# Ledger of designs, part 103: designed miniproteins, single chains, continued (2)

Each design is a single chain, and the fold is of that chain. pLDDT is the mean over its residues in the fold that is shown.

## One batch from the design tools (miniprotein)

Design m7560
Fold by ESMFold2-Fast:
Structure m7560 (fold): chain A 73 residues (1-73)
Amino acid sequence: MDKEEAIQRAAQEGARIAVETVLKTGDKEKALEEARKLGEKLAEEYPDIADELLKATIEAAEQAIAATEAYLK
């Protein structure tokens, strides 16, 4: 339960920081970098599922950026 909550929170926070960064800077590479830093920080709190947290954070960020770009086209 705690692990699933951590993964879900990581995905939500990753998507949020990615969208916020893209809207402020217009730079999707910077948005992915910020999401990765967040994922690495969360992975430090939950080392047993670090790979799952990082993957969920980055995947959510990539999907959020793609959705944002689709609206800006």
Scores: mean pLDDT 80

Design m7561
Fold by ESMFold2-Fast:
Structure m7561 (fold): chain A 79 residues (1-79)
Amino acid sequence: LTKEEAKKIIERVTDLLVPKLSPEQAAALRAATEQAIKDLDEGKLTPEQAIVRVAKAALDAGVSHEDLARAFQEAIASL
């Protein structure tokens, strides 16, 4: 998994999940996504670690495991 692919997956997953969340939960997920991308760009996270951080943030924001799995499947298929 490349850094560019990880960023595309993270951005797509966030965009797919945000409409299912309250404004406060959506803001929290977007903030976590921005931080994960920043840390990935700075070499603090591997591509795989960045994806795991965003997945955890989505679950913490109240996304179901089923919705999270579907969002990742769609994001990966768009590569």
Scores: mean pLDDT 86

Design m7562
Fold by ESMFold2-Fast:
Structure m7562 (fold): chain A 79 residues (1-79)
Amino acid sequence: SAKEALEKAKKAFEEGNYDLAMSYATVAANEGLKAESYLLMAKVAIKKGDKNTAIYYAKLAREAGADPEEVEKLIKEAK
């Protein structure tokens, strides 16, 4: 399920496995948890030092209905 994929993505992120976190977040986004999954993808990109990718996913999260304050925080952290 989308929820299980997102839970696995969050666990992988906490463990520092950013490639696995991105893979599960992609599954969760495709299964309907777009806002939460795109926020996690933005956080992964920040950890990997990819500023442009982080801003891209943060904006997608905003379009999917994520909390505007959380989105703005991630965009500022990425810069």
Scores: mean pLDDT 89

Design m7563
Fold by ESMFold2-Fast:
Structure m7563 (fold): chain A 85 residues (1-85)
Amino acid sequence: LKKEIEALKKVYEENEKKAADLESTRDQVRAQGDKLSAEATPEEAARIRAETDAQVKALQDQIDSYRKGAENAKKLAEKAEKEYS
């Protein structure tokens, strides 16, 4: 059982790290899009923002997926600890 709890804690840590790495990437994509749109014409800026928003949304969906995986692993670890505490 201790090994199973440790494995679940590792899944939690891995999902949290993947989510954090993707959050950094999302923030970089947003910052790049903002810089590009600031230097563009209004019409080009609108297109750049729409493309950036689509990329940010795709990254956010991945972040949410990893965060959900982390939460599920945490709940499973807590259940296992409760049964043997």
Scores: mean pLDDT 86

Design m7564
Fold by ESMFold2-Fast:
Structure m7564 (fold): chain A 75 residues (1-75)
Amino acid sequence: ARAELEEAVAELRELAKEAKSEEAKAAAERALAEVPAAVREATEYLGDEEEALRAVARGLRRAAEMIKKLDEALK
C-alpha cells in the first residue's frame, strides 16, 4: 500500500520534471501538493490506512495518465 503510493508519487514527480508543457508540470505539482489531504480524507472515510493509501495511489496513477495526455496534446 505505502510502496504503491510512493511509486505513484514518484511518477508524478517525474512528470513535474520532464513534462514538455508548463500546464502538465503545474498539474503534476498540484496533484503532489494535494496528496497529504487526500490520504487524510480517505483514511477518515474508510477507517483503514492501507485501503486509503491504495485508493489514493490508484487516483494518482489515473491523474498521471491524464497529465501525460495533456502534455501530449499541448506539444
Scores: mean pLDDT 80

Design m7565
Fold by ESMFold2-Fast:
Formats: sequence, C-alpha cells, structure tokens
Structure m7565 (fold): chain A 99 residues (1-99)
Amino acid sequence: MLELASLEEIEEIFRKGVESKDPKLLIEAGIKALKNYLETKDERARNIALSVANALKELGIALEAAELIEEAVEALDEGDFEKAKEYIKKLEKLLKELE
C-alpha cells in the first residue's frame, strides 16, 4: 500500500538520518521521497531523494541504495513508472536487510 508521507516528515527523517549517520533512516527518507515524487511530481521530493543518495555516498555506506535511488529518479523523470517501482522495491528489500 502506497502511503504518502508529507514533504515535511520526509525532510525530518532525512535530517535525523544525516545527524545520526543512520543508513536506515536515510534509505527510509529516500523511499518516501521517491514514492512522493511518483504520485505528486513535486520537484522538492525529487531533490530530497537525490540528497539522500548524496548523503549515503558521502558516508560511504549503503552505496547500492544510493545507486538505486539515482536510477529510480531517472526512471521517474523519463516516465518509466514500472522501472521506478522495481527500484523502489529493491530499496525496500535492502532496508529490511539492514534491520
């Protein structure tokens, strides 16, 4: 079920993830931002997703998640919603592996 978090909630999760260097919070923020961008086409959601990917790269952790987020953004930008959903599903599986 696609539950849309508000942009304010997503930004809060992202900020906490950066402050705590927690890859789980960062990936959660990325997934929620991608789902928001898929439904709303809001550029702010897109920018949050890319910021998550950059934060993961700077921390040198969960680099596969960073790549999947960037690929999902590209798919959404191109209107390939099936491919974007595939990348989001892979991100959700990766998040569970970090639990």
Scores: mean pLDDT 84

Design m7566
Fold by ESMFold2-Fast:
Structure m7566 (fold): chain A 88 residues (1-88)
Amino acid sequence: MTKEEELQVIELLAKTLEEETGNKELAEEFKKKVLEIIENEPDETIKRLKIQKLMFEALLKAGVNPEAAKENLKEIEEALKAVEEKKK
C-alpha cells in the first residue's frame, strides 16, 4: 500500500469513528495514535493489527456495537499473539 493510500484509509477510519461515536476528540486521538504506529512499527502485519485494535477499542469506549467490538478485539489479540509466537 502506498503512503497516500494508507493516509486515505486512516482518514476514512477516523471519519467513520467520528460519525459512529459523535465524538470528534476521540476520532482525532485515534488518528494521532495510528500515525504513531505507522512511524514506529516496521512490520506491515503488526501495524495493520495494531490499527484495527485501536479502532475497536475506541468503538468499545464509546459504546458503539460493544458485542461486535469485543469479538473483533479478541480476534485481533489472538492474531497479534500468533504473529509474536512465530517471531520467537
Scores: mean pLDDT 77

Design m7567
Fold by ESMFold2-Fast:
Structure m7567 (fold): chain A 92 residues (1-92)
Amino acid sequence: SMQEEIERLLEKAREAKEAGKEDEALRYLAEAMILQVEQLGRDLGLPEAGRALSEGIRRRLEALLAGEPSSRINAEMEARLKEAAARLEAAL
């Protein structure tokens, strides 16, 4: 199920974080968010909106990993991604 896939990704993110692999953890967290918003889009009959949001998440992840934004912007976005992932985990 989608919930099982999200749970698996969040578990992988936790393992990566515990191993000191912060970039890998962030990728797994973003993947879980992408699955959630794409499914929400389908459920609402707005699959194009879900895809647009998932592409937004992917682009932000790429920018964070590339270090293009300032360190302050990176920290803020990482905090927001962590909060979103925690809310997804709580919904499982």
Scores: mean pLDDT 73

Design m7568
Fold by ESMFold2-Fast:
Structure m7568 (fold): chain A 85 residues (1-85)
Amino acid sequence: MSPIEKMLKAAERAKEIMKTLSTEEAKVLALNLLHEIREEAEKLGDEELAKFAREQEAKVQQAKTKEEIFEVMDEMIEKLREKAE
C-alpha cells in the first residue's frame, strides 16, 4: 500500500469515528489527522498535497459545526483519492 493509500484509509476511518464523537472531539481528531497528512506529504515532497492539507487545517479551525468538519474531511478524502490514482 502506498503512503497516499495509507493516508486515505486513515482519513476514511477517522471520518467514521467522528460520527460517534462530539463536535469538539471530532475537531481535535480532524486537526491531528490533517497535521499528520501534511507532515507525510512534506516527507514525500508533495508540496501541492501539503499546501492543501494546511488549507483544510485552517478550515477545521474555523468550523463551528460537525457538518463543517465533515465537509473538510470529504474534501481531503477526495484529494487523497485523486493522488492515489
Scores: mean pLDDT 86

Design m7569
Fold by ESMFold2-Fast:
Structure m7569 (fold): chain A 68 residues (1-68)
Amino acid sequence: TAAEEAARAAEAEGAKDAARGARNAQLMFDSGDYSGAATAAGHAAKTAEAEGAKRAWELIRQASLEYS
């Protein structure tokens, strides 16, 4: 999934918190919490930005579009 792709990119860039956030967003989506998934994806994107993980940030934003 796009969220798994984003999480792997975040880990590769050393953005461990962003990777965790992306996976949490996917888990929320899979459990039917769509609004929670969108919020979690937004937090993960901000975390990737703060950690300087540009590639992960782009992929997390792409994944968040699937939750909206």
Scores: mean pLDDT 75

Design m7570
Fold by ESMFold2-Fast:
Order: C-alpha cells, then sequence, then structure tokens
Structure m7570 (fold): chain A 89 residues (1-89)
C-alpha cells in the first residue's frame, strides 16, 4: 500500500540519520521524525498520533513507527551506558 511504502521510506530515513548521528544525540522525537519524513520545518508535531496522521499512516503503522523509534533510542541509550562504564573502569 501507499501508506506501507511511506512508512518503509520513513524507517529508512531514520536508519540513515542514525548512521550519521553522534551516539549521544536524541534524534527520534515525533517532530524530528516528521522532519526526516519531509514534513515542512514549521509543522508542529506533538505526538506520534499527529505524526502518523500527517504522514497518512494507519493507526497500526503509526504504532510500528513509535515502537521502532523507542527500540532504536533504547539501543542507543544502552550503548551510551556501556561505553561510559568501559571508559571509567
Amino acid sequence: SAAEARLERVLAAMDEALAKADIYENIFTPQEIGRLAGLPADAVIRSYEELGAALGLTPEETERLRRYAIEKETERGVKVLEDAVKKVT
């Protein structure tokens, strides 16, 4: 579907942003994901529900996007903690 194709494009843009980002940056807010997905810079996105609606995603696709963002930020947070522990020991 067009919505599924759009979601896959957004997830790919998130992966590309992660590859270029400093591991200490929090880059996955609804606002930042909207920017990565090509929404206007002045678009105000306050929640994943608003992000999904702006991107034309279904509720299920919006939940997949939210879960993906949480998973990737959690993985980055764990890596930051692991690196901090290794540097002081």
Scores: mean pLDDT 75

Design m7571
Fold by ESMFold2-Fast:
Structure m7571 (fold): chain A 97 residues (1-97)
Amino acid sequence: SMEARLRVEVALSMGIMGLSIAKTHTEDPEVRELAEEMIELLERAAEALLAGDVEAARRELERVREVARKLAEKSNDPSLLSIVEKVVERLEEIGEA
C-alpha cells in the first residue's frame, strides 16, 4: 500500500532526524556510533516492513530498543529515548495493519 509506505517513510524520517541531531551535537564518539547503529537498524526495520516481513522488522526494532537504552545512558538524554520509543511504536503499528 502507498499509504503504508508513506507511514513507514515518515516514521523513519522522524527517527533519523532526531538521531542525526544527537550525533551532530555530541563530542562523544560512542554516542555517534550508537546513533549510527540505531539509524541502520531503523532502516532495516523499515525495509523489512515494506517487504512484508513483519517478524524481521520486529527483531530489528527490539535491537533498536536495546541500543536506545545504551545511547540514553551515554548521552544523559531521556527525551531521545522517548523519541525512539515513539518511532518504534509507529513502525510496530504499521506491521500490525
Scores: mean pLDDT 80

Design m7572
Fold by ESMFold2-Fast:
Structure m7572 (fold): chain A 68 residues (1-68)
Amino acid sequence: MPIKAVKLSAEEVREIALADPRLSERQVEGAALAAAGMSLREAAEKSGVSERSVRDALIRAGLAYAEK
């Protein structure tokens, strides 16, 4: 499913993601990379998680909205 990411600094992404105890460190890294402008695939590859994990981390951090 597609998502729209809000453009934030990596620092803002880390602060928001750290507030969610269910996110792993790798998901936080993936979310930060995606917010910085990487594609979900590239962010997932660099952080060592799946694209769905990056997408879910962005949604949980409030940085993206799930599109129908």
Scores: mean pLDDT 65

Design m7573
Fold by ESMFold2-Fast:
Structure m7573 (fold): chain A 77 residues (1-77)
Amino acid sequence: MADEYKKKGDEFDKKGDFKKSGKYYTLSGGEYIQQGNLQQASDFYQKASDSYKKDGDNDKAQTYQKASQGAQQLSQG
């Protein structure tokens, strides 16, 4: 459930566990895709990108930055 994954992402972000935070924000984004809520999916993929950047995982940060942009474009169509 997207809200539960968001809550876990927020908890791990607060603890400085950016790898787990990014993972849970990614799962939240995926749930919003399943719901057809592309704007929320974009927002959570952006949060995942930011978390992975803080973790030093630049490859995942770039992957989820692109996923955020893709979801944003689809939400406008």
Scores: mean pLDDT 84

Design m7574
Fold by ESMFold2-Fast:
Structure m7574 (fold): chain A 89 residues (1-89)
Amino acid sequence: SVQEAFDERVLKLEMERIEKIKKDIEGRYKYWKNNPLVTKEQVLNYLKKEKEFVDKRIEYYKTYDSPWAKEIIKKLEELKNFIDKLIKE
């Protein structure tokens, strides 16, 4: 159906977006981690803001009771867990 085709496209684009966000966070963390001009507090504040963005995105997809939205939420929860690991370092 037209709706199923739309849902599949949204799923694909959002999964690609989440993967890109993860890579961007990882790259920035790695760059800043070893930079003596960047404070640990600045890095933590950045990670906390990224986590807040992910939390808002999860809440948005929770408004949909569908398999594609649940798959996106699962991927966002994995990203959130990744950010939490960086915060604990």
Scores: mean pLDDT 85

Design m7575
Fold by ESMFold2-Fast:
Structure m7575 (fold): chain A 83 residues (1-83)
Amino acid sequence: DLEKLKKLLERIKEVVEKAIAATDDEELKKKLAEQYERVKKALDEGDRIAFLNSLRELADLIASTGNDELVAEFSKVLATEPV
């Protein structure tokens, strides 16, 4: 379902933007933005393995901010949208 995947991508973007705003680490801000673009590209290409791998890397980067609220929000985003 393309609409559900698009909604998921929009929610992922919201968490990434919050993570970028929450960190003072310029290199981490850059990595978060670049990793979001990889997630988007994998989704646009329909590559499920690349999408899952990119989400894992994005989750690790969000955890690197030390913001437990953002980690919880990201986990909730990934768990939401039943088939």
Scores: mean pLDDT 81

Design m7576
Fold by ESMFold2-Fast:
Structure m7576 (fold): chain A 62 residues (1-62)
Amino acid sequence: SVKERIIRTATALVKQVAAGKSDEELRAIAETVVRSIADLYGVKLSEEELQEIVDAVVEAVR
């Protein structure tokens, strides 16, 4: 699904900067990255969908 593609791409990008970051910092970075990827794909995410994807990305980079 497009959601799975967004999670995979965002995870790969966030991993590059994850070292030494707090959960709060990782969430902020992940949100920015996810929003940018969604915009690139022309996908509109609800706030609930955005937070689910961000949480998945943060968990994946820990």
Scores: mean pLDDT 84

Design m7577
Fold by ESMFold2-Fast:
Structure m7577 (fold): chain A 99 residues (1-99)
Amino acid sequence: RKQEIYDLIEKAIDLLEKAVSLFLEKARQEGNEEAARKIRSLYNKTLFLLTFGPEYFDEAIEYIEKAIELAKEMGYTESAKLFQEALDLLREAKKLWEE
């Protein structure tokens, strides 16, 4: 149980890193510094919360949902997809923790 939760968190973090990297590249190509600042803020808050463990999954999920919405608003479909995959993994980790 504990190992499965940590494995899901690790996979979610990897997907978040990929999503942010793709988002930042697109924002850079468009010269959108404000979008870049917003996504970095959301990512840092999410990682900070995940460092403190499963009790903060709901808050981390909320920040990922905001990142998905921002990516969709910007038309960064690949980033939005990776953020969604990370969110799905964190929801599964939360479910296992609450069992």
Scores: mean pLDDT 86

Design m7578
Fold by ESMFold2-Fast:
Structure m7578 (fold): chain A 56 residues (1-56)
Amino acid sequence: PPTREVTGTITDLTQGEKTTLVTIKTANGRTVTGSMSREDAEGKKIGDEVTIQVNA
């Protein structure tokens, strides 16, 4: 399936050339990795809550 949106707390950030890979922990205790635009990621840090697109 395509990407899906997931909301959670950032636990890891890896900045890429066009996007930032973000690992988040959701409210149900699940850890997922997805991506967000570099612009959206510019002010984000570990501990912030965010909604990201997650690769299927």
Scores: mean pLDDT 74

Design m7579
Fold by ESMFold2-Fast:
Formats: structure tokens, sequence, C-alpha cells
Structure m7579 (fold): chain A 107 residues (1-107)
């Protein structure tokens, strides 16, 4: 796991400490919700979006958006979720608070 978090840190040019913090957050939220998703998949999608937004959102805003996205997926009650479904849910939550997210990921 540590090696994978280091690889994600280098891939998205995000400090390893922030990647580790986001991973622990995502892992706890997924476990609490009993959501049928891989925490690493959620982390990779969230970090990719964060990278594309060029730090125009804070890590705390990203965490809030991820939590709201996971809650929305839990309400849908599906047995499995694709990477695209996870990505879209996070993007939709970020678009509520970020003009750059609306510009990059719209409509």
Amino acid sequence: MDKLLEELSKKYNIPKSEVEELYEFVKREVEELKLPVDPITVLDEALHIYYLLEKSVSLEELKKAVKEALLKLKEEGKESYSENEIRRAIIEELQKVSEKAREIFGP
C-alpha cells in the first residue's frame, strides 16, 4: 500500500502526506457506508480530478465533495459502481463549489 500511495503522489504531483490523508479519509467513509467500491479506485479518481483543477479547490473541499459523492452513490443502492460513475459523482459535487470544475468538466 505505501508504495502505491507514493506512486499516486508522483503521478499527480501531490505531496505524499496529502495522498495518505485523503486515502485514510476515503477508506473510513467507504467502510462506514459499506459501499461496494474499492477505496483505491475512489482515491485515484479524486486525485486525478484534484490534479486537473490545479489546486483551485482545497483538500478539505475535495474531502467534502468525495464524502457527498459517496453518500449519493450509497442512496442509489447499486451492487457495483464503475470508475466513470465514481468520477461523475465527485465532479458533480465539486461543480457546486468550483467554477473551474464547471468549465473543465461541464455540461
Scores: mean pLDDT 85

Design m7580
Fold by ESMFold2-Fast:
Structure m7580 (fold): chain A 76 residues (1-76)
Amino acid sequence: MPGEEAMAQAMRVQKAIPGAILVTKFFEGVSAEEAVEEARRLTEEELGRPLEVHAVFEGVDILTGLRVVSVVLVPA
């Protein structure tokens, strides 16, 4: 789907869950699963608290053609 639609869906999920964190990551040369896990791990390290992946929405950036994931993270 377009990156904007992926972001919109992720924002709806985030708004429904108190304390949920939205992370958007552009990636190339790796799988979406690897990009999601990297985003989760780095956010967990930055905030100093355990986080789990609640929802993932994949898209493509229209201007660059790069793949993008919008990840909704919740406290584990």
Scores: mean pLDDT 81

Design m7581
Fold by ESMFold2-Fast:
Structure m7581 (fold): chain A 65 residues (1-65)
Amino acid sequence: MEKLKEKLEELDKDNSGYLTPEEVYEVAKEMGIPQEVVDEVLAANPRPTVEQVLNAYKKYLIQQA
């Protein structure tokens, strides 16, 4: 969890609280999140907040535990 949060915050260089699609995909690959989950997040909001991405990925990771 901390590693995911740290990575998302690291990519938000402008401290805007939003992530680009490229950043969302990069974190997903690093954390082993399938592209289907990424596609769901981006379909809901093409400019998601750090919080939205964190919550979606966290739900997936917890379900796999």
Scores: mean pLDDT 74

Design m7582
Fold by ESMFold2-Fast:
Formats: sequence, C-alpha cells, structure tokens
Structure m7582 (fold): chain A 55 residues (1-55)
Amino acid sequence: KLEEIKKQGEEAVKKASPEEAPTLKAYVDYYIKKLENPEEGERFKAEWEAAKAAA
C-alpha cells in the first residue's frame, strides 16, 4: 500500500545519518511520486540523481 511505503520512507529518513538523509529523502520522494504520478516521478528522479552526485 502507498501509505505503508510513505511511512517506511519517513522512518528511514529519520533514522538516516545527517550525511545520508538528503539523498535518502530524495530517493523516497522520487519513489512515492513515481507511484502516484509517473510524469512527476521523472522530475524527482533527476533530483535524486543530483543528490547522489552531490553526496
């Protein structure tokens, strides 16, 4: 269920180290948006890729 994925993502970000949290949050946002609206997911995928490159 989408709600379970959102909760798991939020908990994972909260448990992540400060260094990992931005990249993990970008990934969670991308994954959720991809499930809700694939077109918006593509935009969030770019943000996740940028976050990984910056880390």
Scores: mean pLDDT 75

Design m7583
Fold by ESMFold2-Fast:
Order: sequence, then C-alpha cells, then structure tokens
Structure m7583 (fold): chain A 83 residues (1-83)
Amino acid sequence: MPSPLELGELVAENLEELEREVREARALLPTLDLPPEVKALAAEALELAEEAVRAARAGDLERAGELMREALRLASEGGRLQA
C-alpha cells in the first residue's frame, strides 16, 4: 500500500481532479437513498479528503497522505455497510 508521503504526492499531483470529484460527491450525497450511518461515514470521508487537498496545497504531503488514507478507509467502511 502507498505510504502517507506517496499518497500526499499523488494528491498534490491531482489537486484539480480530486477537488472536482469531492465537490461532485458532496453535491450527490444528499440525493442518495442511503442509511443515515452510511451518509455520515461518506460525509466524514469527503471532509477528510477536502482537508487532505488543503494540506497538499500547503506543502504538507505527509499530512495530506494521512488524511486521504483515513478518507479512503471511511469510504470503504460505508461500502461494506451498504452490502
């Protein structure tokens, strides 16, 4: 699995794409027919992804990677709960 630094570097290299994807996901989330607990996990994951983008823009690649790793973990949890 990528290290936090490697994830932070990937976030920094893909800032515009990631910002767009997070924005689109946030707009879509309220419209989805999902359990409240799954929506809460998705909202938390998107918030962490936005923090990761901000950290990467500030040059804190390790923090960006750590935040993104946590966002991906929460998104994975939400996917499991949906099953």
Scores: mean pLDDT 80

Design m7584
Fold by ESMFold2-Fast:
Structure m7584 (fold): chain A 56 residues (1-56)
Amino acid sequence: SHADDPEALAARAALSEEKRQLLAEIGGTLRAIGDRVQAGLDAGTWASGDVPLEKV
């Protein structure tokens, strides 16, 4: 034990890590979806022009 309370910081870091892990999981899923959309656009959906939204 220290008088500077390093254990309190460590405990908070651990809690922050768990919350960050959950956030990373959600962010990862969102990013994966975004990447798939981006890949489609890059492959040719909008490559030939600057169409903001493709008409069906």
Scores: mean pLDDT 66

Design m7585
Fold by ESMFold2-Fast:
Structure m7585 (fold): chain A 61 residues (1-61)
Amino acid sequence: MAPSVEEVREFVDELIAEARADPSLIPQILAQLRALLAEETDPAIRAVIEAGIAELERIGA
């Protein structure tokens, strides 16, 4: 069963919180989110993952 948009948003928000606490995790978290995005076909879930990737890239810049 596909995860809900809400479940994915909560998951991404938790990863962003982890990255803010420890920025050394950003490359690892980015790789994880990019892998999820590659397998995802739901446009709403893709949008949440893409937003998370963009935020992590800003934190790591």
Scores: mean pLDDT 82

Design m7586
Fold by ESMFold2-Fast:
Structure m7586 (fold): chain A 78 residues (1-78)
Amino acid sequence: SMEELKKNLKFYKKVLEILKEAKESGDVEKAIKEIEELGKKENVPAAAKALILAVKDSLEDALEFVEELVELLEKVLK
C-alpha cells in the first residue's frame, strides 16, 4: 500500500543517515545499535535485523543499497 511505502521510505531515510555517520566515524557498532533501536520504534524489527546483518557483512554495500532504495522509493512516491 502507499502508506506502507511511505513508512518504509521514512525508515530507510533514517537508516541512510545512520550509515553515512558510520562511514565518517568508523563506528559500525554504534550504527548497529541505532538501527536496532529504530526498528523497535518504527515497528519494523525484521527489516532492521536484515539491515544489521548487511552492515556486519559490508558497511559500504549496505550504504549503497539503502541509498539506491531511498532514491527509488522517492521516485515511485512522486
Scores: mean pLDDT 86

Design m7587
Fold by ESMFold2-Fast:
Structure m7587 (fold): chain A 93 residues (1-93)
Amino acid sequence: NLKKELEELIEGVEKLKKAALNARTPLENRLLAHEIGMLAKRAAEVITDEEAKQAVVNYLNKAKDAALAGDNEAAVEYLEKAKEVLREELEKT
């Protein structure tokens, strides 16, 4: 069920936003980046609309790169943008 899978992706992004806000060490940022990368892979498998898939994966990869750089503010902004695209796809489903 695509709707359920999109809802699970949105929940995943929300959990990662909270993790980014609470990350305080380089190790926590590396773990955050790894989890964002795993979510990006899942999004690529779930999202059927090619434009939405590309947008979500691109934003999640930018969030991952920001997390690796220790820029958790930018990571949260990119995670929020990914969530907005996912929410729009959910409304179309």
Scores: mean pLDDT 89

Design m7588
Fold by ESMFold2-Fast:
Structure m7588 (fold): chain A 116 residues (1-116)
Amino acid sequence: MLEEEVRKLLKKIEDKDVLDIQDEIMAFIFNKLTEMNDEELEEIAKLLGLTEEEIKAMKDIRKGIRPDEKIELRVYKKFLLYLKRVAEEIGAKENVIKAIDLLIESIDKELEELEK
């Protein structure tokens, strides 16, 4: 189910520019994290390889509780890495791969700044 939704997203955005692709991907991740039920959370946690701390952060987001920023960024990064894997498997256009790579780089930079 999640993989099919991701494949549909990647097809929908393939003719957009890199910035629009970034916005669409981030909106998709945010909506998925806020709207998921317990069954979907279990599926996503398994697919993304989430730790118990990261699973708790996702549950907190669904309850309207803001999780620790560093944990939230790690969850987003794992989601982006999953999207990149699916994009590469389907032979997505270079602009899609570039948009995902730029989002991962942005999150890595934010994580480094939080460690200072």
Scores: mean pLDDT 84

Design m7589
Fold by ESMFold2-Fast:
Structure m7589 (fold): chain A 109 residues (1-109)
Amino acid sequence: SLEDEIIDLVAEALRNALKRRGVEPPDDETLREIARQLVIEADIMRALELIMKVLGMDEETIEKHRERMFEEIVAWLKERLPALTDEEIRRIVELVYNRDLEGLRKLAE
């Protein structure tokens, strides 16, 4: 499925980022679990944005909630993979949120 492809690409991107930092990555099962949770959190964020739009919330309010949810995901991932920089974490979260397969594939190479 597309979801499984995204999870695999995210896990590989995280593994490669950790290797570039000279840190031994967690095992593949652990990285896949982190990647799966990241995909779920990004999908929840997108669903909540849609709900807020349907409820007629203004764009500024929706943007503030999106920024807060994004920063919560960044903090969660940073806590689990502290060797990664905030910039590396933000980039991966953005690619997952946007379902940018080409961007994820580049990080997985």
Scores: mean pLDDT 87

Design m7590
Fold by ESMFold2-Fast:
Structure m7590 (fold): chain A 77 residues (1-77)
Amino acid sequence: EDEELKKFLKTVLGFSEEEIKNIKDPEVIGDILAKIVIEYEEGKITKEEARKILEQLKKYADEKGKEMIELALKKLE
């Protein structure tokens, strides 16, 4: 487990320990992506921070989750 990613998901995005354990679930990935977009649009995280987190999420996601993350990364260009 990536402790830095886990801390970010809990402290910045407000996810629970149980949700983080299910990070391979595409629905959980979708919720995380929505939160990251909102935090980025509100200026709470930088584009660089958002991209770093999305790249880290790809390592834990299943194939469907990885596709969703890749689409999010493309939109952040």
Scores: mean pLDDT 77

Design m7591
Fold by ESMFold2-Fast:
Structure m7591 (fold): chain A 92 residues (1-92)
Amino acid sequence: SLEEVLKEMEEFVERNRHLLEEATEEDFKEAFEVAMPIIAEYAKKYPNLVFDEDPELAAEILREILERIRREGGERVFAIVAHIALQSSREK
């Protein structure tokens, strides 16, 4: 579920809080530069994904995106992306 993905991201962010505390504007820029091509790739694969109609599929896609970001950008980039995703989800 989305709630389980959010809990996993929250746990990762808590464990790696130091990466966020040390993060600069440049680190956030690098995180977006890594994440944007990956997000674009998944957007092309799932162009009609409606979050409210298929939240389980949305959660699985989010996990795949986050795993790829971690592999390509490393733990700091992943921590930044996870933190932003958590903030966005909690505002809804």
Scores: mean pLDDT 77

Design m7592
Fold by ESMFold2-Fast:
Structure m7592 (fold): chain A 96 residues (1-96)
Amino acid sequence: MKPLTPEELEIESEFSLLAMRASVYLKIARKYLEKGNLEEARKYLELARKTVEEARKLIEENKEKLSEELYEEMMKLVEELEEEIRKLEEEVKEKE
């Protein structure tokens, strides 16, 4: 149980909000894809992509302020979200 510094806590909270927002956009995009609404699916995928890019920039910009463990955990989440976006984009292309 390692305490977070005030700086790490600020970065973690901002990152968590971005990751949650991206996850919500991905869920909405998947729902639209399931319903055959490719236009809305693409719109929410673009929102998810932009949000994940913001999350990546946040942790890269603040790498010096983060422990290696926290940085790796956050970057892993970013990579998982990026992978989910790519998979869903391919599914959208397949149906169009």
Scores: mean pLDDT 85

Design m7593
Fold by ESMFold2-Fast:
Structure m7593 (fold): chain A 91 residues (1-91)
Amino acid sequence: VTEEVSRMVGEALRAVAYALDGDADGLVAAIRDLGKISIDLAKKSGDEELAKKVAETTAKGVAAARAGDFDAALKAITEVIKLGQEGADKL
């Protein structure tokens, strides 16, 4: 759990840096990596509905980043982190 949390923080910081630099491709990559960590935590917790919510929120964040809507992308990142934390709390 601590290792996953450290990785999530790292990916979140990368996402913010890419957004500030206007790097949509970098932001998309960071969102995808963050989504993978959060979905794995949700699946390990046995909560399939939580895993679905993480996947949907991650996809919306990627779509927003690709469209240049970095505010929406960063909000999706915050939501993905919260959902991943819910999964971790069940482990």
Scores: mean pLDDT 81

Design m7594
Fold by ESMFold2-Fast:
Structure m7594 (fold): chain A 83 residues (1-83)
Amino acid sequence: VFEETFERVRKILVDAGVDEEKAERLATEIAERVQDLVERKASNAEINKMQRDLKARLVAEGVDEETASRAAMVGGVAALEAL
């Protein structure tokens, strides 16, 4: 789950023009949060909340809203598919 989520999120961010170092840092943060949710067998409500929190976090880091939404959605879907 971690490696797959990391690579998908990193690619989305890099393709959108986020620099490699920042993209790797943010992708790691998202992959870690997704893995934690899966390991804890989190509820759908917790996954939805985390997806919204991740989008807000990415926007705060300067990622545009469309890209932030797509990256956060990938994290949420990865968590749901792994449960």
Scores: mean pLDDT 81

